# Designed miniproteins, single chains, continued (3), part 11

Each design is a single chain, and the fold is of that chain. pLDDT is the mean over its residues in the fold that is shown.

## One batch from the design tools (miniprotein)

Design m8352
Fold by ESMFold2-Fast:
Structure m8352 (fold): chain A 65 residues (1-65)
Amino acid sequence: MREQALEAMRRLVESLNLQIKEGKADLETARRALDLLGKTLLARGVPQSVVDEAREEGLKEIEKS
């Protein structure tokens, strides 16, 4: 599940970065989207530690952009 969770976050980050570049979303919207995906992954049985890792990686990538 770790690889699947990281892949889901990575794909969301790519989409969010594109939307930010196009002026369709801001950094706060991106952070909320990552939080919502994290909650969805938890509901699907992904361990909290894996979700936390995926969210942290996604946030770092968004902040670099």
Scores: mean pLDDT 77

Design m8353
Fold by ESMFold2-Fast:
Structure m8353 (fold): chain A 80 residues (1-80)
Amino acid sequence: SAGLEALRATLAANPDPVMRVAGRLLLEAAREILELIREGAAEEEIRRRAAELERRIAAEVIEALEAAGAPQEQIDALRA
C-alpha cells in the first residue's frame, strides 16, 4: 500500500496532465484487480473487470486529451 501511494504521488506530480490521469487510473485499476485476486475471485470475473477498467481508462484518457487540445487523429486512434 505504501508503495502504491508513493507511485500515485509520483504520477500525480507528472507535468503532463494526460499522464497524471492515466497514472492515477492505472494505479486504481491495479489496486482493484489485486483485491479481486486476494479475495479469490474467479478468473472469468477478473477478466471481465479488467476489460471494464480498460474501457474506463481509455474514456478518461480521451477526455484528458480533448481537454489538452490533442489532435483529433490522436483521439480517433485511441478509440480504434
Scores: mean pLDDT 76

Design m8354
Fold by ESMFold2-Fast:
Structure m8354 (fold): chain A 95 residues (1-95)
Amino acid sequence: KPIKESEIDKIRSLEDFLNIDLSSVDKSTPIGKFLDGLYVPVSKAPEELVKLNREKYKDFIEKYPFLKDYVRIRLPEEAETPLEKWFAFNYLATG
């Protein structure tokens, strides 16, 4: 059974957000796709990527203000800009 929007409105922190049972969220929806992301503190991200993330996910950040302190990393296959691809590759690469 899909998570009700009212259950999502109870989210107050990144840990609460990440502890959502994603199997009950339809990943084809905008919220489901957003929840399926990796999150990095803004202190560990380039300023240009922070700006792009805030522009791209403005509506979600406005709904969940704690997300302003984090950058959602798009996987290389989802990345729309060279900077997003570079950051995803360098953050996920070991070595």
Scores: mean pLDDT 62

Design m8355
Fold by ESMFold2-Fast:
Structure m8355 (fold): chain A 63 residues (1-63)
Amino acid sequence: SIQEVSDAVNFTSDMNTLIQQGQQGDVDALQQALAQYTRLADLGDEYAQQQVEKLTAQLKQLA
């Protein structure tokens, strides 16, 4: 539906903001993005599964 497309666009924009904050050293922002993508990955979203792997690797580099 149009609402589902709009929700996906807004979600992607919010996640990109958190990831950018994480690249500047905001570990909490990376953890928030990881938590959101993990929930979607558990629902079977393949893109979210790929983002979980990427964000987990980034967090390990900061630890």
Scores: mean pLDDT 77

Design m8356
Fold by ESMFold2-Fast:
Structure m8356 (fold): chain A 61 residues (1-61)
Amino acid sequence: SMEDRLVQFAIDLVRWEKSQGASDETLRAGVEQIVAELRAQGVSEAAIERLRAEVDRIIAE
């Protein structure tokens, strides 16, 4: 679905930014901007919570 593609794109972007040396602070700030845009696109809160859980995992790596 478009929702799944948008969430996966956000996850891939966060992983890529971390691989480029982005700080945890920068990654978390970027995720809040992404979440605002996903909400504007009509992405469900359940999908946003999955994104947040995956981002927390990526940052903890």
Scores: mean pLDDT 85

Design m8357
Fold by ESMFold2-Fast:
Structure m8357 (fold): chain A 73 residues (1-73)
Amino acid sequence: SPKELAKEVVEKFKEGTPDDELVKLIAEYLKSLPDFDDEGEFISELIRLVKEEFGPEAAHRMAKLIQKAVKSL
């Protein structure tokens, strides 16, 4: 589900996974989702979880990684 994929990305972010690897993972998950509604839910949940756990600066960084992943599609 979009929510479970978002949680997996958060765990990798927490573990200190490099930005380029996170971008690749996010892009793969976006490609695996069946429609734009699921993609939107994944993106929204991912930003929400990062903001809640790590704060607004980390959420801003995650939004930039998501932007790079989307541009790579």
Scores: mean pLDDT 85

Design m8358
Fold by ESMFold2-Fast:
Structure m8358 (fold): chain A 101 residues (1-101)
Amino acid sequence: SIEEEIEELEKKADEIRKTLSPLVQKWLDGLREAKNLEEFKYYLDKIILFAWAEYYATGDKEFAKNLLALAVYEAKRRQDVLGPEAVEIAREAAISFLRVH
């Protein structure tokens, strides 16, 4: 299922992060350092758009899936500070991508 795919990718989050380019790492650091939900959404939107753009440019859906799952992982990690809405928004974006292609 789509949910099982996201959970499997989340378990590999640390290893996936090590393979990402410095540019993508900077945006993920933005998610980690976000002081509130508004700032988190700003960086999340950049990650979402980049994942889809990269997929359309390269056809690499594995990269896009991994990046979106990693955004969900970062949202869960920040849930106690940002609330459950951060997780809901990130998860919705990941599920939307997995459903459409």
Scores: mean pLDDT 79

Design m8359
Fold by ESMFold2-Fast:
Structure m8359 (fold): chain A 111 residues (1-111)
Amino acid sequence: SMMAALEEGIREGLARILLGVLNAIRKSHPELPVEELVAELLELTERLLRNTDDPALRAQILAATLVALESLVGRDRALALVRELARKVGLPQAVVDEALRLADAELAARA
């Protein structure tokens, strides 16, 4: 119970930290090309996904990445990049579906 609550808090915090860091980088370094930010975000996300087997945490990481990518390159390209990364990492479709659901909920809340 206590450990489950801590793990949930860490998962939610990690998604928020990732979004906050990406926003801070873009704000402090507006000179960085969008393509470089996209490449670095995808590399970091791949590493994080490969270092955990928790499907809920994987969905949260992928969802946060999708939201960040949509802000950088738009919805269609963000979806294509995330789907390619999911295939490369070998994520189950259930994890991808949950990530898309979480990202859509987050984007609706920020609209």
Scores: mean pLDDT 77

Design m8360
Fold by ESMFold2-Fast:
Structure m8360 (fold): chain A 85 residues (1-85)
Amino acid sequence: SKIDKLQELIKKGRDPNASLDELKEITEEGEKFIKENLDLLSDDNKSKVLSYLSRARSSFNFGERLSYILAALKIVLDELQKKEK
């Protein structure tokens, strides 16, 4: 499910033992997932997620970019979980 995929991406992106290559793949997959699921979000959450995507795009280092993508993924996860209950 989309929720299971979001939970796995967030878990892997927050793993302190993950390799740099794994974190890069998670960042790219997470950004793609967010873009493909924007239409599932409320206007308020869509605005917040787009703000984080803009900040990720403007980031000068990978860790900052990953942090913003993980924040956006968490907003998507929380909204999708609320809709399935």
Scores: mean pLDDT 83

Design m8361
Fold by ESMFold2-Fast:
Structure m8361 (fold): chain A 74 residues (1-74)
Amino acid sequence: MELVGLGSGSLPGGGKTVTSYAVYRDTDTGKLRVSVVSTSPKLEDAEKALEEKVKEFEKQGYTVDSSVSEVHKL
């Protein structure tokens, strides 16, 4: 795995939800693995965060592997 992105930020979702993410590239497939953690009590906020990050990286020319990308809530 190759680290290509780290960050945290607030996402559109009607609150003080903070989302942290880490993005790794699989060196065998060239696809990205995206892990998202949200402080929101709603899992769907973390899912929206993942969707938004997937679109952001795909816009940059990356391919995201949905089978290894995941969301967690704290």
Scores: mean pLDDT 67

Design m8362
Fold by ESMFold2-Fast:
Structure m8362 (fold): chain A 81 residues (1-81)
Amino acid sequence: MPSMEELYEKLLEEIKKEVEKEAKKLGLSDEQINKLLEGTERLMESVFEAAKKNNLSLEQFRLQLEAVRQLALKEVRELGE
């Protein structure tokens, strides 16, 4: 069974790659991409800290990280308009 730390590291890498890929596809600048990646990482860290403090299950934690993915991708689309 993966630990909460292993799940966090895996999804952080996957989400950052998806955000970068979609941002590049939409023609966002390197500055915009860097700000998106920094914001995503900061939000992911906050979710991870809260999950540890509240003893969330791995499934609940995964759902919260997936919510961060959706928020990050929404911001990419809004900047691409």
Scores: mean pLDDT 84

Design m8363
Fold by ESMFold2-Fast:
Structure m8363 (fold): chain A 64 residues (1-64)
Amino acid sequence: MTKEFLKEMTRNTIRKAMPDAPERTIDALVDMFINGLSQREAAKKYGLSPSTISRAARRVRAAL
């Protein structure tokens, strides 16, 4: 329950920071912030490059 709420809230925050971001990138960042995955682990799980995750994470941090 709490995890589902945090996932949705985190998704909404990331979407506001990066409205043009692909859904997969948002999912990867949610998994990093909620489940504590590293950038490499999130990239592997979601089929993204580590550079994509790194840039997206920096963009979110800048928006916070």
Scores: mean pLDDT 78

Design m8364
Fold by ESMFold2-Fast:
Structure m8364 (fold): chain A 99 residues (1-99)
Amino acid sequence: SREEELKRAEERETEEEIERLRKRLKSNLSEEEIQEYLEKFKSQKSIDELVELAKELLEEGVEPEIIHDLIVLYLMTVKGLEVGVAAVLAAVVLTVALK
């Protein structure tokens, strides 16, 4: 059906977006570092805890764009959020963390 075709197209688009995101992250971080950050994000229970983790990463010298990409990757791969929703939420988390 058209609905099944749309769902398959959306799943493929999501997979391609995750691959592009991982390629960007790999230009600045190792695969091992990416996995370590994802495990840290998985341990968070709330948006407030994500903000505190983002602040910690900023204090460690991680660039804001890298933190944004890491949060987007976490939200897409662990929470199953669509890229647009994940990107907006990551931007909100970073905006609060940068205060």
Scores: mean pLDDT 82

Design m8365
Fold by ESMFold2-Fast:
Parts: C-alpha cells; sequence; structure tokens
Structure m8365 (fold): chain A 67 residues (1-67)
C-alpha cells in the first residue's frame, strides 16, 4: 500500500459544501464554471489550508453568482 501522508485526504463534495456554507449542487455548479471535473475535486488531497482556500473560492463565486 502507499505511504500515508499527514494532511492528505480525499475531499468530498459534501465536505466542501459544508465548509463553504453552500449546498452540494452549488459546489457542482462552481466546479463546472471553473472547468474542474468531479473526479479532480473528489480526489483532491490536501491539508486544511488548501480545503479552506477552495471553500473561500466557492464563497466568492457564489457572491458573484447572486448578482
Amino acid sequence: PPLPLENVREVSLRELAERAGVSEATVRRWMKDAGLSQEQVLRFPGDDKTVEALATSIRVWVEEEKK
């Protein structure tokens, strides 16, 4: 098996949605707008800082979408 790395984990759509304060459908729309595939997001390994950066990007995108 591969070596485990600290701070490496799969990020689910639900976890991103919860951290960004939006629904999974909203995360999916953000992914489509950003040109990201579902597999790229779901298989994104990262520490909490990277996940927070993604959540922040989603929140900024949602604020722009509400216009």
Scores: mean pLDDT 66

Design m8366
Fold by ESMFold2-Fast:
Structure m8366 (fold): chain A 90 residues (1-90)
Amino acid sequence: MNALIVRVPGVDPGGASLFIEKAKELLPHAEVHPVDHETFVVTGDFEDLEEAAEKLENITLRSPDAKVEVLEKLTDVSVDEAIERARELS
C-alpha cells in the first residue's frame, strides 16, 4: 500500500481528533494510525500521492498554529514499515 507520514505541530487532542476525522472524509478507504501526539501515518491505495498530500495539507484545524505537514510519501510499504519510518522522523 501507499502511505503518507504527517505531522501537525502544536496540535491539541481536539485538533488531532479533527484531523483524523477530516483525513478519513477526504481520502475514502484511508486508515489513520497515530504514532505520537503530533505524528500520524495515513495509509491507502491512493491514485495520486501528491493529490492526497495536498488534500491533507489543506485541512484547517481549530488552532491557527496547527498546520498539517506531509513529511514523507511512501509507496509499496506495509503499515508496520510506515509506522517504523514515522518513529524515525519523530
Scores: mean pLDDT 79

Design m8367
Fold by ESMFold2-Fast:
Structure m8367 (fold): chain A 82 residues (1-82)
Amino acid sequence: SMSDREALLELKEEVVKIIEESKNWSERYEKTIELVEEMRARLREEAPGSTAEKMLEQLLAQLKKNEIYGRLFLLTLEWEKQ
């Protein structure tokens, strides 16, 4: 089974890829929401009630509630890859 750390590393790597491949902020934001929803759905089936599932649920809620939070999250990950 995927560990909480492995799930978070996968999230970071896939979001960095979205940042690099996306043409504008709207595409980055939409693709990031889709990624978090897909990863949460997978974790719900593979490790229901895990820390990683709960963290992704909280992240998804924050991203959907506040686009500014999403922008800051993506900027932080872009900065870390430099």
Scores: mean pLDDT 76

Design m8368
Fold by ESMFold2-Fast:
Structure m8368 (fold): chain A 67 residues (1-67)
Amino acid sequence: SEFEELASQPLSEKEQKALELLKENPKITVSEIAEKLGLSQSTASKIVEKVKERIAVENLKKVEELK
């Protein structure tokens, strides 16, 4: 499925940079990420969505190991 594929795929360079920005400053806005990466707000919004989905899946896998 699309969700499973997203979890298995490595993040692209722009997605990795967005993840780093979110880790450095959790209060950063999508607009600020767009400015720092040289992207439109629409593109940055989609990247942030993918990064959040990736983080959620990684956290879920860690919790499953504790069962």
Scores: mean pLDDT 70

Design m8369
Fold by ESMFold2-Fast:
Structure m8369 (fold): chain A 80 residues (1-80)
Amino acid sequence: DSDRQAILEAIKSLPENPSLEDIFRTAEELLRKAKDPKKLIELVEKLLQEAIKNNASPSTIRKLSLLLNQLRLLLSLEEG
């Protein structure tokens, strides 16, 4: 799945302590490339759940959580 790969590459490219600007830019890029923004958000949610279940690094969990919140905010603004 190209969307899953894009999310994983984005997380890998983010610094350990990403700024709000880093998260915003990454979320916008992923949304711009996604055919279905709701499915993109569902994929990030699943990846976050998998990361927590598999005891991934705190950095990875933080990045996924911040990205998920930003994607939800951006989608909410588009729908509102």
Scores: mean pLDDT 82

Design m8370
Fold by ESMFold2-Fast:
Parts: C-alpha cells; structure tokens; sequence
Structure m8370 (fold): chain A 109 residues (1-109)
C-alpha cells in the first residue's frame, strides 16, 4: 500500500540522515562520491515521500513531509559545504526523528 511504502521511505531517510550526522561529527569517513550518493538518495526519497503524501490526500501529512525535506536539506548543505557543526547536526537529527515519528502517527490514523 502507499502507506506501507511511505513508512519504508521514512525509515530509509532516517537511516541516511544518521549516516550524514556521523560524517559531520567525524565519526564516519566518506569519499566525495559516497557523500554525493547519500545526498542524491535523500533528494530522491523526499520527492517520492512528498508524491505519496499528496496522493494520500492528508494536508497535515504533506506539511510534515515538506518540513522534513527542509531539515534534511539543511543537513545535506552542512555535509557538502564542510561547514561542520556537531551540535547543530545533533539538533537537526532530533528534528528529523520528531518529524518522522509525527508522519508515522498520521499514517496510523
């Protein structure tokens, strides 16, 4: 179902975001190719999640996915610009976790 697929995409986005946070914090080394690959994967995930949220017809879910996309974009910009801030990366990840859990709650209703 579209709901089950969106949950899988939310879990995948959270996993990729966690890898970028580890990279920004110096806990994981990534090549430029690997970093670009993760960034492109997140962009693709956000577009697919937004299309599925719109198809499900819940405006609250669409708004949550749009906000999730913005926070993920900030994390990607930090990783790609080499302007690393461990505290900000942790704050962004906490926001990502909260938005994913809010989206999951809306999908259960």
Amino acid sequence: SNRERLVELLDEALEVAKELVKYVKGEKKLSVTELIGLALRLIGLVFEMLLLAEKLGDPKLVAVIEELGKVLQELVKMALSEDYDSKKADELYKQIEALVEEARRLLEA
Scores: mean pLDDT 88

Design m8371
Fold by ESMFold2-Fast:
Structure m8371 (fold): chain A 73 residues (1-73)
Amino acid sequence: SMSIFQKILKKIVADFQKYYDQVKDSDPAKAAQAKAAIDDIQKMIKDMDSKSISQQIGAVIWAIGQYQQIRIA
């Protein structure tokens, strides 16, 4: 079963996938950054059950920051 933090990260991945679809034809550099972030977050989701609650919270904060930073760039 997925923790609430894994569910939040999966939502961020879905938001990144929507962003990727919006920019893939107009801005390949932003699309590549979004895809790299998706791959990294998906790895974090797989490893989540081995992490403490504080580490899981840190992962969510990091992922939100990446989403905002990539959309601005």
Scores: mean pLDDT 84

Design m8372
Fold by ESMFold2-Fast:
Structure m8372 (fold): chain A 91 residues (1-91)
Amino acid sequence: MEEKARAFAVDLAKILGKYLPNDPALAVATVLRVVGIYEEALLKGLSEEQFRAEVRAEIDGTVERIKELYGEETAEKFRKDAEAVLDKHFG
């Protein structure tokens, strides 16, 4: 799980940089929240499935923020890319 979570965080950071070009603080905060989900998963012994569910909820929150800042089309492209990367590492 640790290797997959680290690889996912790196790929997510690249996507966030693409879709949040004027909001680097929000991009960093989103990566840190995903790291926090991973630390909680380790502490509580959560499965990869439970970790994926928590990360999907964080992606949903980030999609709403991107929609507010950059519009619906950009938010939908981010959702698609983020879910593809989640499935690449945990699918």
Scores: mean pLDDT 83

Design m8373
Fold by ESMFold2-Fast:
Structure m8373 (fold): chain A 65 residues (1-65)
Amino acid sequence: GAFLDNLIKDTKDQLKESLETQTLTDEQKTLALQNAEKVVSSLKSNATEQEILDEVTNFLTSLSS
């Protein structure tokens, strides 16, 4: 649905911005984006919107550390 599509888009945009501040190769940045999409997609099964949001937030926070 629109919520999950927007969440995936926003996650990609935030991840790209976060990765640009880190000394990562373009290949590593691409893999990180693909992994973010997989995480969000896997959470669709039996997860509430809040559970998906919390997991995405934790993932993005881990990249900023």
Scores: mean pLDDT 65

Design m8374
Fold by ESMFold2-Fast:
Structure m8374 (fold): chain A 97 residues (1-97)
Amino acid sequence: MSPEEASRYSADKILEIAKTAEEVIKKLGKTIRITIESIQEVKEMSPSTAAIFGTTFVITTGKTSVEEGVKKGIESVPEKDRPLVEKMGELILKKMK
C-alpha cells in the first residue's frame, strides 16, 4: 500500500467508525427516552424495580432487540412486580414501533 493509499484508507475508516458511533448513540438515546417516559407512566412501580427493569432493558436492547430487552427486563424483576413490568413492556413495544 502506498503512503497516499494508506492515508485515504485511514480517513475513510475513521469516518465509517464515526458514522457507526453516531447511529448507536442516536438509537441508545431513543431507547433511554422511551424507557424513562414509560417508567413515568407506570407510577405504581417501586424505584428499585424500575431501575432493575430499565437497566436490563436498555443494555439488552442495545445488544440484541427491543423484544428480547423487554423479555429479559421482565425476568430480571421479582415475581410480585412482573405484572406491572409486563404492562410497561407493552407500552415500550408500542412506543418503539
Scores: mean pLDDT 74

Design m8375
Fold by ESMFold2-Fast:
Structure m8375 (fold): chain A 91 residues (1-91)
Amino acid sequence: AELEEAIAAAREAIARTRAALAELEAWLRSLGDAELLELFRRARVPVEAALAALEKAIEARDVEAIKAAMEALRAAVAALQEALAPALEAL
């Protein structure tokens, strides 16, 4: 039960995060600000790494690894938001 619940939550988090990144990139591209788009692309790298680690934890079916990877993903997303916040306020 705990493992299947963790896997379900993790898969939802992966899907939501990927959708959000795609929408954000499309929006930033529409702004025509090449520097802001490049900042996003660099800040996205830790999030992509965290997503890949979470997928591996799901494949391993390890509840503790999934929990750790979920926390790492939350931290990476928070760092992305912090990196973009000053640039978005300057628009």
Scores: mean pLDDT 86

Design m8376
Fold by ESMFold2-Fast:
Structure m8376 (fold): chain A 65 residues (1-65)
Amino acid sequence: ASECDQLLKGLDALENFAKEADPESIKIAALSLLKSVGVDTAGLENKHPGDLVKTAVEAVKQKCP
């Protein structure tokens, strides 16, 4: 599969996971996806889970138009 297919699948999984998972698990999942997109996650571990999910959405959409 293409890189974008994997990233979009990961984003869908993250959005579904964020509806039911605890905040710490959501942070870990969002940071993992951001690293997969090539985003520097230094300093992002202190952000709220919702902000990290939003950042991951924006990063994936920017890479996969």
Scores: mean pLDDT 78

Design m8377
Fold by ESMFold2-Fast:
Structure m8377 (fold): chain A 91 residues (1-91)
Amino acid sequence: LITRLNQITDQLVSKLKQSGKEKLIPLVNILSSGIVSYLKVTSDEDLLKKVDTKLGEIETALNGGDVDRALSLLRDLDIDLALHDIRSALK
């Protein structure tokens, strides 16, 4: 998953440069770093399957040239992982 996320991040950064949206590159890097940090510590198979599905959605958006959707999906994934961590702490 981390290798696949890194490939998605590189592709998204490249497409943002092509679209004149270089100002969003720092956000992409922050989101990607957050997700990588969660992936390094989680052993939850259900969560990993959810991440795999979301990465597939991001790849589909990027292949279709929908950079804004890809960025939105990446942001949603980061939020989902942060919320999972909070929910686990509350139980």
Scores: mean pLDDT 76

Design m8378
Fold by ESMFold2-Fast:
Structure m8378 (fold): chain A 99 residues (1-99)
Amino acid sequence: MEEIERVKELIKRVEELIKKAEEQLKEGKTEKSKEGKEYFEKARELWLTELPTIETLEKIIEYLEKSLEHGGASEADLELLRRVKRELEILLTVLEKEA
């Protein structure tokens, strides 16, 4: 039950970040600072190297949020956010079936 609520909160958070990234792209706010690029690379590294646990996905979301705060969005941010959302939705389906 607690894990289900945590995953639902993470899905909501990712949906908010997707909206933010889409808005920033629409506004042409795409020039990431060095810090923004570093946060994106940290998120991407975790996505490529770690198992998609709730803890790992939460950390990826944190880095992507910080990346967006540092100069704007890229298509790569939006793609990774959408991939993270899909993984969370799969986890939610599995957890709800086992509950």
Scores: mean pLDDT 85

Design m8379
Fold by ESMFold2-Fast:
Structure m8379 (fold): chain A 114 residues (1-114)
Amino acid sequence: SEEIKKKIDEINKKLQEILSEITEKRMEKVEKKLASIENEEEREKLAKEIAEKMQEMTAKLVEVIDKVIKYILEGKKEEALKIWEEFVKELLEKGYITEEEAKELLEKLKKLIE
């Protein structure tokens, strides 16, 4: 039970680190985009729309992480990887991450579940 607890904590910590990295990189891109808008009303409107989309994506990311951890603990490594790959693909298609970042995210999970 101690080994299982330690493994859960380690997986959770690593996934939270990945989440933090994604959030920080996206915030930098958002700040640059908002800074390029001279009209204050358009800037405020876009900021609100981005904040709402970020909140939705963060909620989904938490749900995905919980499912990934559950599948890993159940020995369903292929199912964990598929859920993660689908989420990473969605982030890439929505322009929240680059192709290089997507590749890094996939490799980080593969290494974690081995």
Scores: mean pLDDT 75

Design m8380
Fold by ESMFold2-Fast:
Order: sequence, then C-alpha cells, then structure tokens
Structure m8380 (fold): chain A 109 residues (1-109)
Amino acid sequence: SFVEEIIKLLKEGRYAEAAEMVRKLLEKVEEILVASGVLARPEDREAFRRFVEQFVQAVREGDKKAIYNNAIVLLNSLLPFKPFIKGEENTEIMDEAIELGKELQKVYK
C-alpha cells in the first residue's frame, strides 16, 4: 500500500522520498476537504497548508518526535470529518491518510 511504502522509506532513512509521498497524499486530502466544504474558509485552507508543510519538513528531517506529534494532529483532524466525505475514491484517499496517522504513531511510539 501507499502507507506501507512511506513507512518502508522512513525505516530505510530515505526521508526526502518519504516526504514527497506524504506531500502528495496530503495535497489530495486538502482538495477533498475543500470540495466537501470542510475547508470552506480561506483561513482554514491556509492553516491546513501550513500543517502540511510542517509535517513534510518533519519527515524530510527524520524528526521522530515531530513526525509522531504531526501524526496525532493528522488523525484527530481527519477522523471527525470522515462521515462527510463522499465517493469511493475520496473515501479511499481519506482512509489512507488516517492509516498513515495510525501507523506513524505505532512506529514512533
């Protein structure tokens, strides 16, 4: 899976490649949250973009504590909105992002 590949890259110390995969996933999540009305205000979208940049940077640097903390924020931010996501493809992407949050918490516990 996409999440399994990210975890493998992180374990191999391939942080730049892992960071690029995290960025791609979270950019798709942003588009879904905008389309679903969750990120309705420009301020909310900007806040999410800042979160994505912080998470990607933590992954790029291999900062275990920052990755763990950002994984918790990701999971807590996405779980409440999962019921509002429509469409099979959008639900699959959202589930991948939720799974990334869960797996990173297990790895960096």
Scores: mean pLDDT 88

Design m8381
Fold by ESMFold2-Fast:
Structure m8381 (fold): chain A 96 residues (1-96)
Amino acid sequence: MHPAIQAFLDRLKAILDEYPDVEVEKDGNTLTITFKDTPKGRNLGDRLKVLFEQNSAVEAERDGLTLTITFKDTPLLLERADAILDAVRALVEEYK
């Protein structure tokens, strides 16, 4: 994977790690997010899935409290990286 995409994933994980009721694991081009079984955790999971599904360079799959996000190695992802990071940061701050 492109080094810039790995840097993007590292920044995204850092933002998500700021939320105390979330566990984030990075494996290659995939982030696995596990939410606490609370109304806030479930709602955050639903909203993150919708946010990521709006990006054609990203695949989001939900299984209960776990959201698996797979990032495609494309220039489109890099062009949208800052917008995705800003949107995720805003969402995490809303749910703190």
Scores: mean pLDDT 79

Design m8382
Fold by ESMFold2-Fast:
Structure m8382 (fold): chain A 99 residues (1-99)
Amino acid sequence: SLEETIQKLRELAEALFAAVEAGDIDATRASLEQVEKFIKENKEAVKEMVSPDAPLEAQRAVGELVTALRAARNYFREKGDEELAEKADQLIKEVEEGK
């Protein structure tokens, strides 16, 4: 359901952000992989959540995820992991553009 997808997206965003704040590189990698997998497995649901006509709760969940992905991107750049920083940036574009 949309509600279950919104809740899972929020949980993934919170986990990713928490890992970045803790400075845990392994947890941040694992959380980023979970986000990538979720987006890939729920591509159509994510597109609906990014739509201008999406419920406000969906729009907020997307915003929270983008914030967490930006934190992860900046974290990996700071650590010199350009490959993971680029992966986070690509996921930001996919989520924000609904593509």
Scores: mean pLDDT 86

Design m8383
Fold by ESMFold2-Fast:
Structure m8383 (fold): chain A 76 residues (1-76)
Amino acid sequence: SSELQQKIQELLEQAQGALDHAAQADKTAQQYLAQANASTPEQAKVLNAKAQMAQDTAAQARELAEKLRQQALELE
């Protein structure tokens, strides 16, 4: 049905959005790691923790994208 095709398209768009979010989180992590390399040990500890949180965000976003793709496949 056209409604089913619309739902599949929505899930694929949401999956792409999650991948885009993961890519931005990866860039944020890289920026924090670069800043940590140029910082004091105390500042580097905080920046490394922020980088880890950004990496965790990217991993979660990739997991969401995979779930959304799987849901779209189930609606074939």
Scores: mean pLDDT 91

Design m8384
Fold by ESMFold2-Fast:
Structure m8384 (fold): chain A 86 residues (1-86)
Amino acid sequence: MVVLLVYDAQDPEGLERAVRRLRERTQGQVEVIGILGDSWGEAIDKANKLAMELHDKGHEVGVVNTSQAFGPYGDELVTTLLQVAK
Protein backbone atom coordinates (compact mmCIF):
# COMPACT_ATOMS: atom_id res chain seq x y z
CA MET A 1 0.00 0.00 0.00
CA VAL A 2 1.14 3.55 -0.83
CA VAL A 3 0.05 6.56 1.23
CA LEU A 4 0.29 10.06 -0.25
CA LEU A 5 0.66 12.38 2.75
CA VAL A 6 -0.51 15.89 1.83
CA TYR A 7 1.22 18.51 3.97
CA ASP A 8 -0.76 21.66 4.78
CA ALA A 9 2.28 23.95 5.32
CA GLN A 10 5.03 25.30 3.02
CA ASP A 11 7.78 23.60 5.08
CA PRO A 12 9.84 20.85 3.38
CA GLU A 13 11.55 19.91 6.70
CA GLY A 14 8.15 19.61 8.40
CA LEU A 15 6.98 17.38 5.53
CA GLU A 16 10.08 15.14 5.95
CA ARG A 17 9.37 14.83 9.72
CA ALA A 18 5.67 14.06 9.06
CA VAL A 19 6.57 11.35 6.49
CA ARG A 20 9.05 9.78 8.95
CA ARG A 21 6.50 9.89 11.80
CA LEU A 22 3.77 8.20 9.73
CA ARG A 23 6.28 5.58 8.47
CA GLU A 24 7.29 4.80 12.08
CA ARG A 25 3.62 4.57 13.19
CA THR A 26 2.89 2.16 10.30
CA GLN A 27 5.97 0.07 11.32
CA GLY A 28 7.54 0.47 7.84
CA GLN A 29 4.72 -1.64 6.30
CA VAL A 30 3.30 1.28 4.29
CA GLU A 31 5.18 3.30 1.65
CA VAL A 32 4.70 6.98 2.54
CA ILE A 33 5.21 9.71 -0.08
CA GLY A 34 5.06 13.34 1.04
CA ILE A 35 3.24 15.83 -1.19
CA LEU A 36 3.95 19.56 -0.97
CA GLY A 37 2.57 22.33 -3.21
CA ASP A 38 2.72 26.13 -3.39
CA SER A 39 -0.87 26.05 -2.04
CA TRP A 40 -3.12 23.47 -0.39
CA GLY A 41 -5.12 23.20 -3.64
CA GLU A 42 -1.96 22.53 -5.67
CA ALA A 43 -0.83 19.89 -3.14
CA ILE A 44 -4.23 18.12 -3.35
CA ASP A 45 -4.16 18.23 -7.18
CA LYS A 46 -0.63 16.74 -7.22
CA ALA A 47 -1.69 14.00 -4.77
CA ASN A 48 -4.83 13.11 -6.76
CA LYS A 49 -2.88 12.94 -10.05
CA LEU A 50 -0.18 10.70 -8.53
CA ALA A 51 -2.86 8.53 -6.84
CA MET A 52 -4.55 7.94 -10.23
CA GLU A 53 -1.20 7.07 -11.87
CA LEU A 54 -0.29 4.61 -9.06
CA HIS A 55 -3.79 3.06 -9.06
CA ASP A 56 -3.56 2.54 -12.85
CA LYS A 57 -0.27 0.66 -12.21
CA GLY A 58 -2.06 -1.70 -9.78
CA HIS A 59 -1.06 -0.12 -6.46
CA GLU A 60 -3.42 0.31 -3.50
CA VAL A 61 -3.24 4.05 -2.77
CA GLY A 62 -4.52 6.24 0.05
CA VAL A 63 -4.53 10.05 0.09
CA VAL A 64 -4.40 11.52 3.61
CA ASN A 65 -3.60 14.95 5.00
CA THR A 66 -1.59 15.71 8.16
CA SER A 67 -4.75 16.61 10.15
CA GLN A 68 -6.20 13.15 9.36
CA ALA A 69 -2.92 11.31 10.11
CA PHE A 70 -2.05 13.21 13.32
CA GLY A 71 -5.45 14.44 14.52
CA PRO A 72 -7.85 12.85 17.06
CA TYR A 73 -8.64 9.89 14.72
CA GLY A 74 -5.04 9.36 13.56
CA ASP A 75 -4.64 6.12 15.55
CA GLU A 76 -7.74 4.65 13.83
CA LEU A 77 -6.31 5.69 10.44
CA VAL A 78 -2.95 4.00 11.24
CA THR A 79 -4.80 0.80 12.26
CA THR A 80 -6.73 0.83 8.94
CA LEU A 81 -3.52 1.42 6.92
CA LEU A 82 -1.80 -1.50 8.70
CA GLN A 83 -4.78 -3.79 7.96
CA VAL A 84 -4.72 -2.90 4.22
CA ALA A 85 -0.91 -3.38 4.11
CA LYS A 86 -1.21 -6.98 5.39
Scores: mean pLDDT 76

Design m8385
Fold by ESMFold2-Fast:
Structure m8385 (fold): chain A 87 residues (1-87)
Amino acid sequence: DLADLVNRIAERLSREFGLTPDSALIAASTAFTISELRYGKLDVEEAERLGRELAKRIKEEMEKNPDVREDIIAQRVAGKALNETVK
């Protein structure tokens, strides 16, 4: 089940990076979408790798922008990554 795989990756990212559940879900679902777009099939290992990269970028942007809420930063990072993948 696709939703169960996304949730499982999100829980791992939340634990590893200390992201809120919502931010972790944004990172996980975005990584999964990018993996499918790049490789034409579901690749859980690649989605986890991309999810970790997105989570790290979210944390880096949070440190640079302490006045911005985590969920807004997560959405910005995800949107940029998706746009770079589609083009």
Scores: mean pLDDT 83

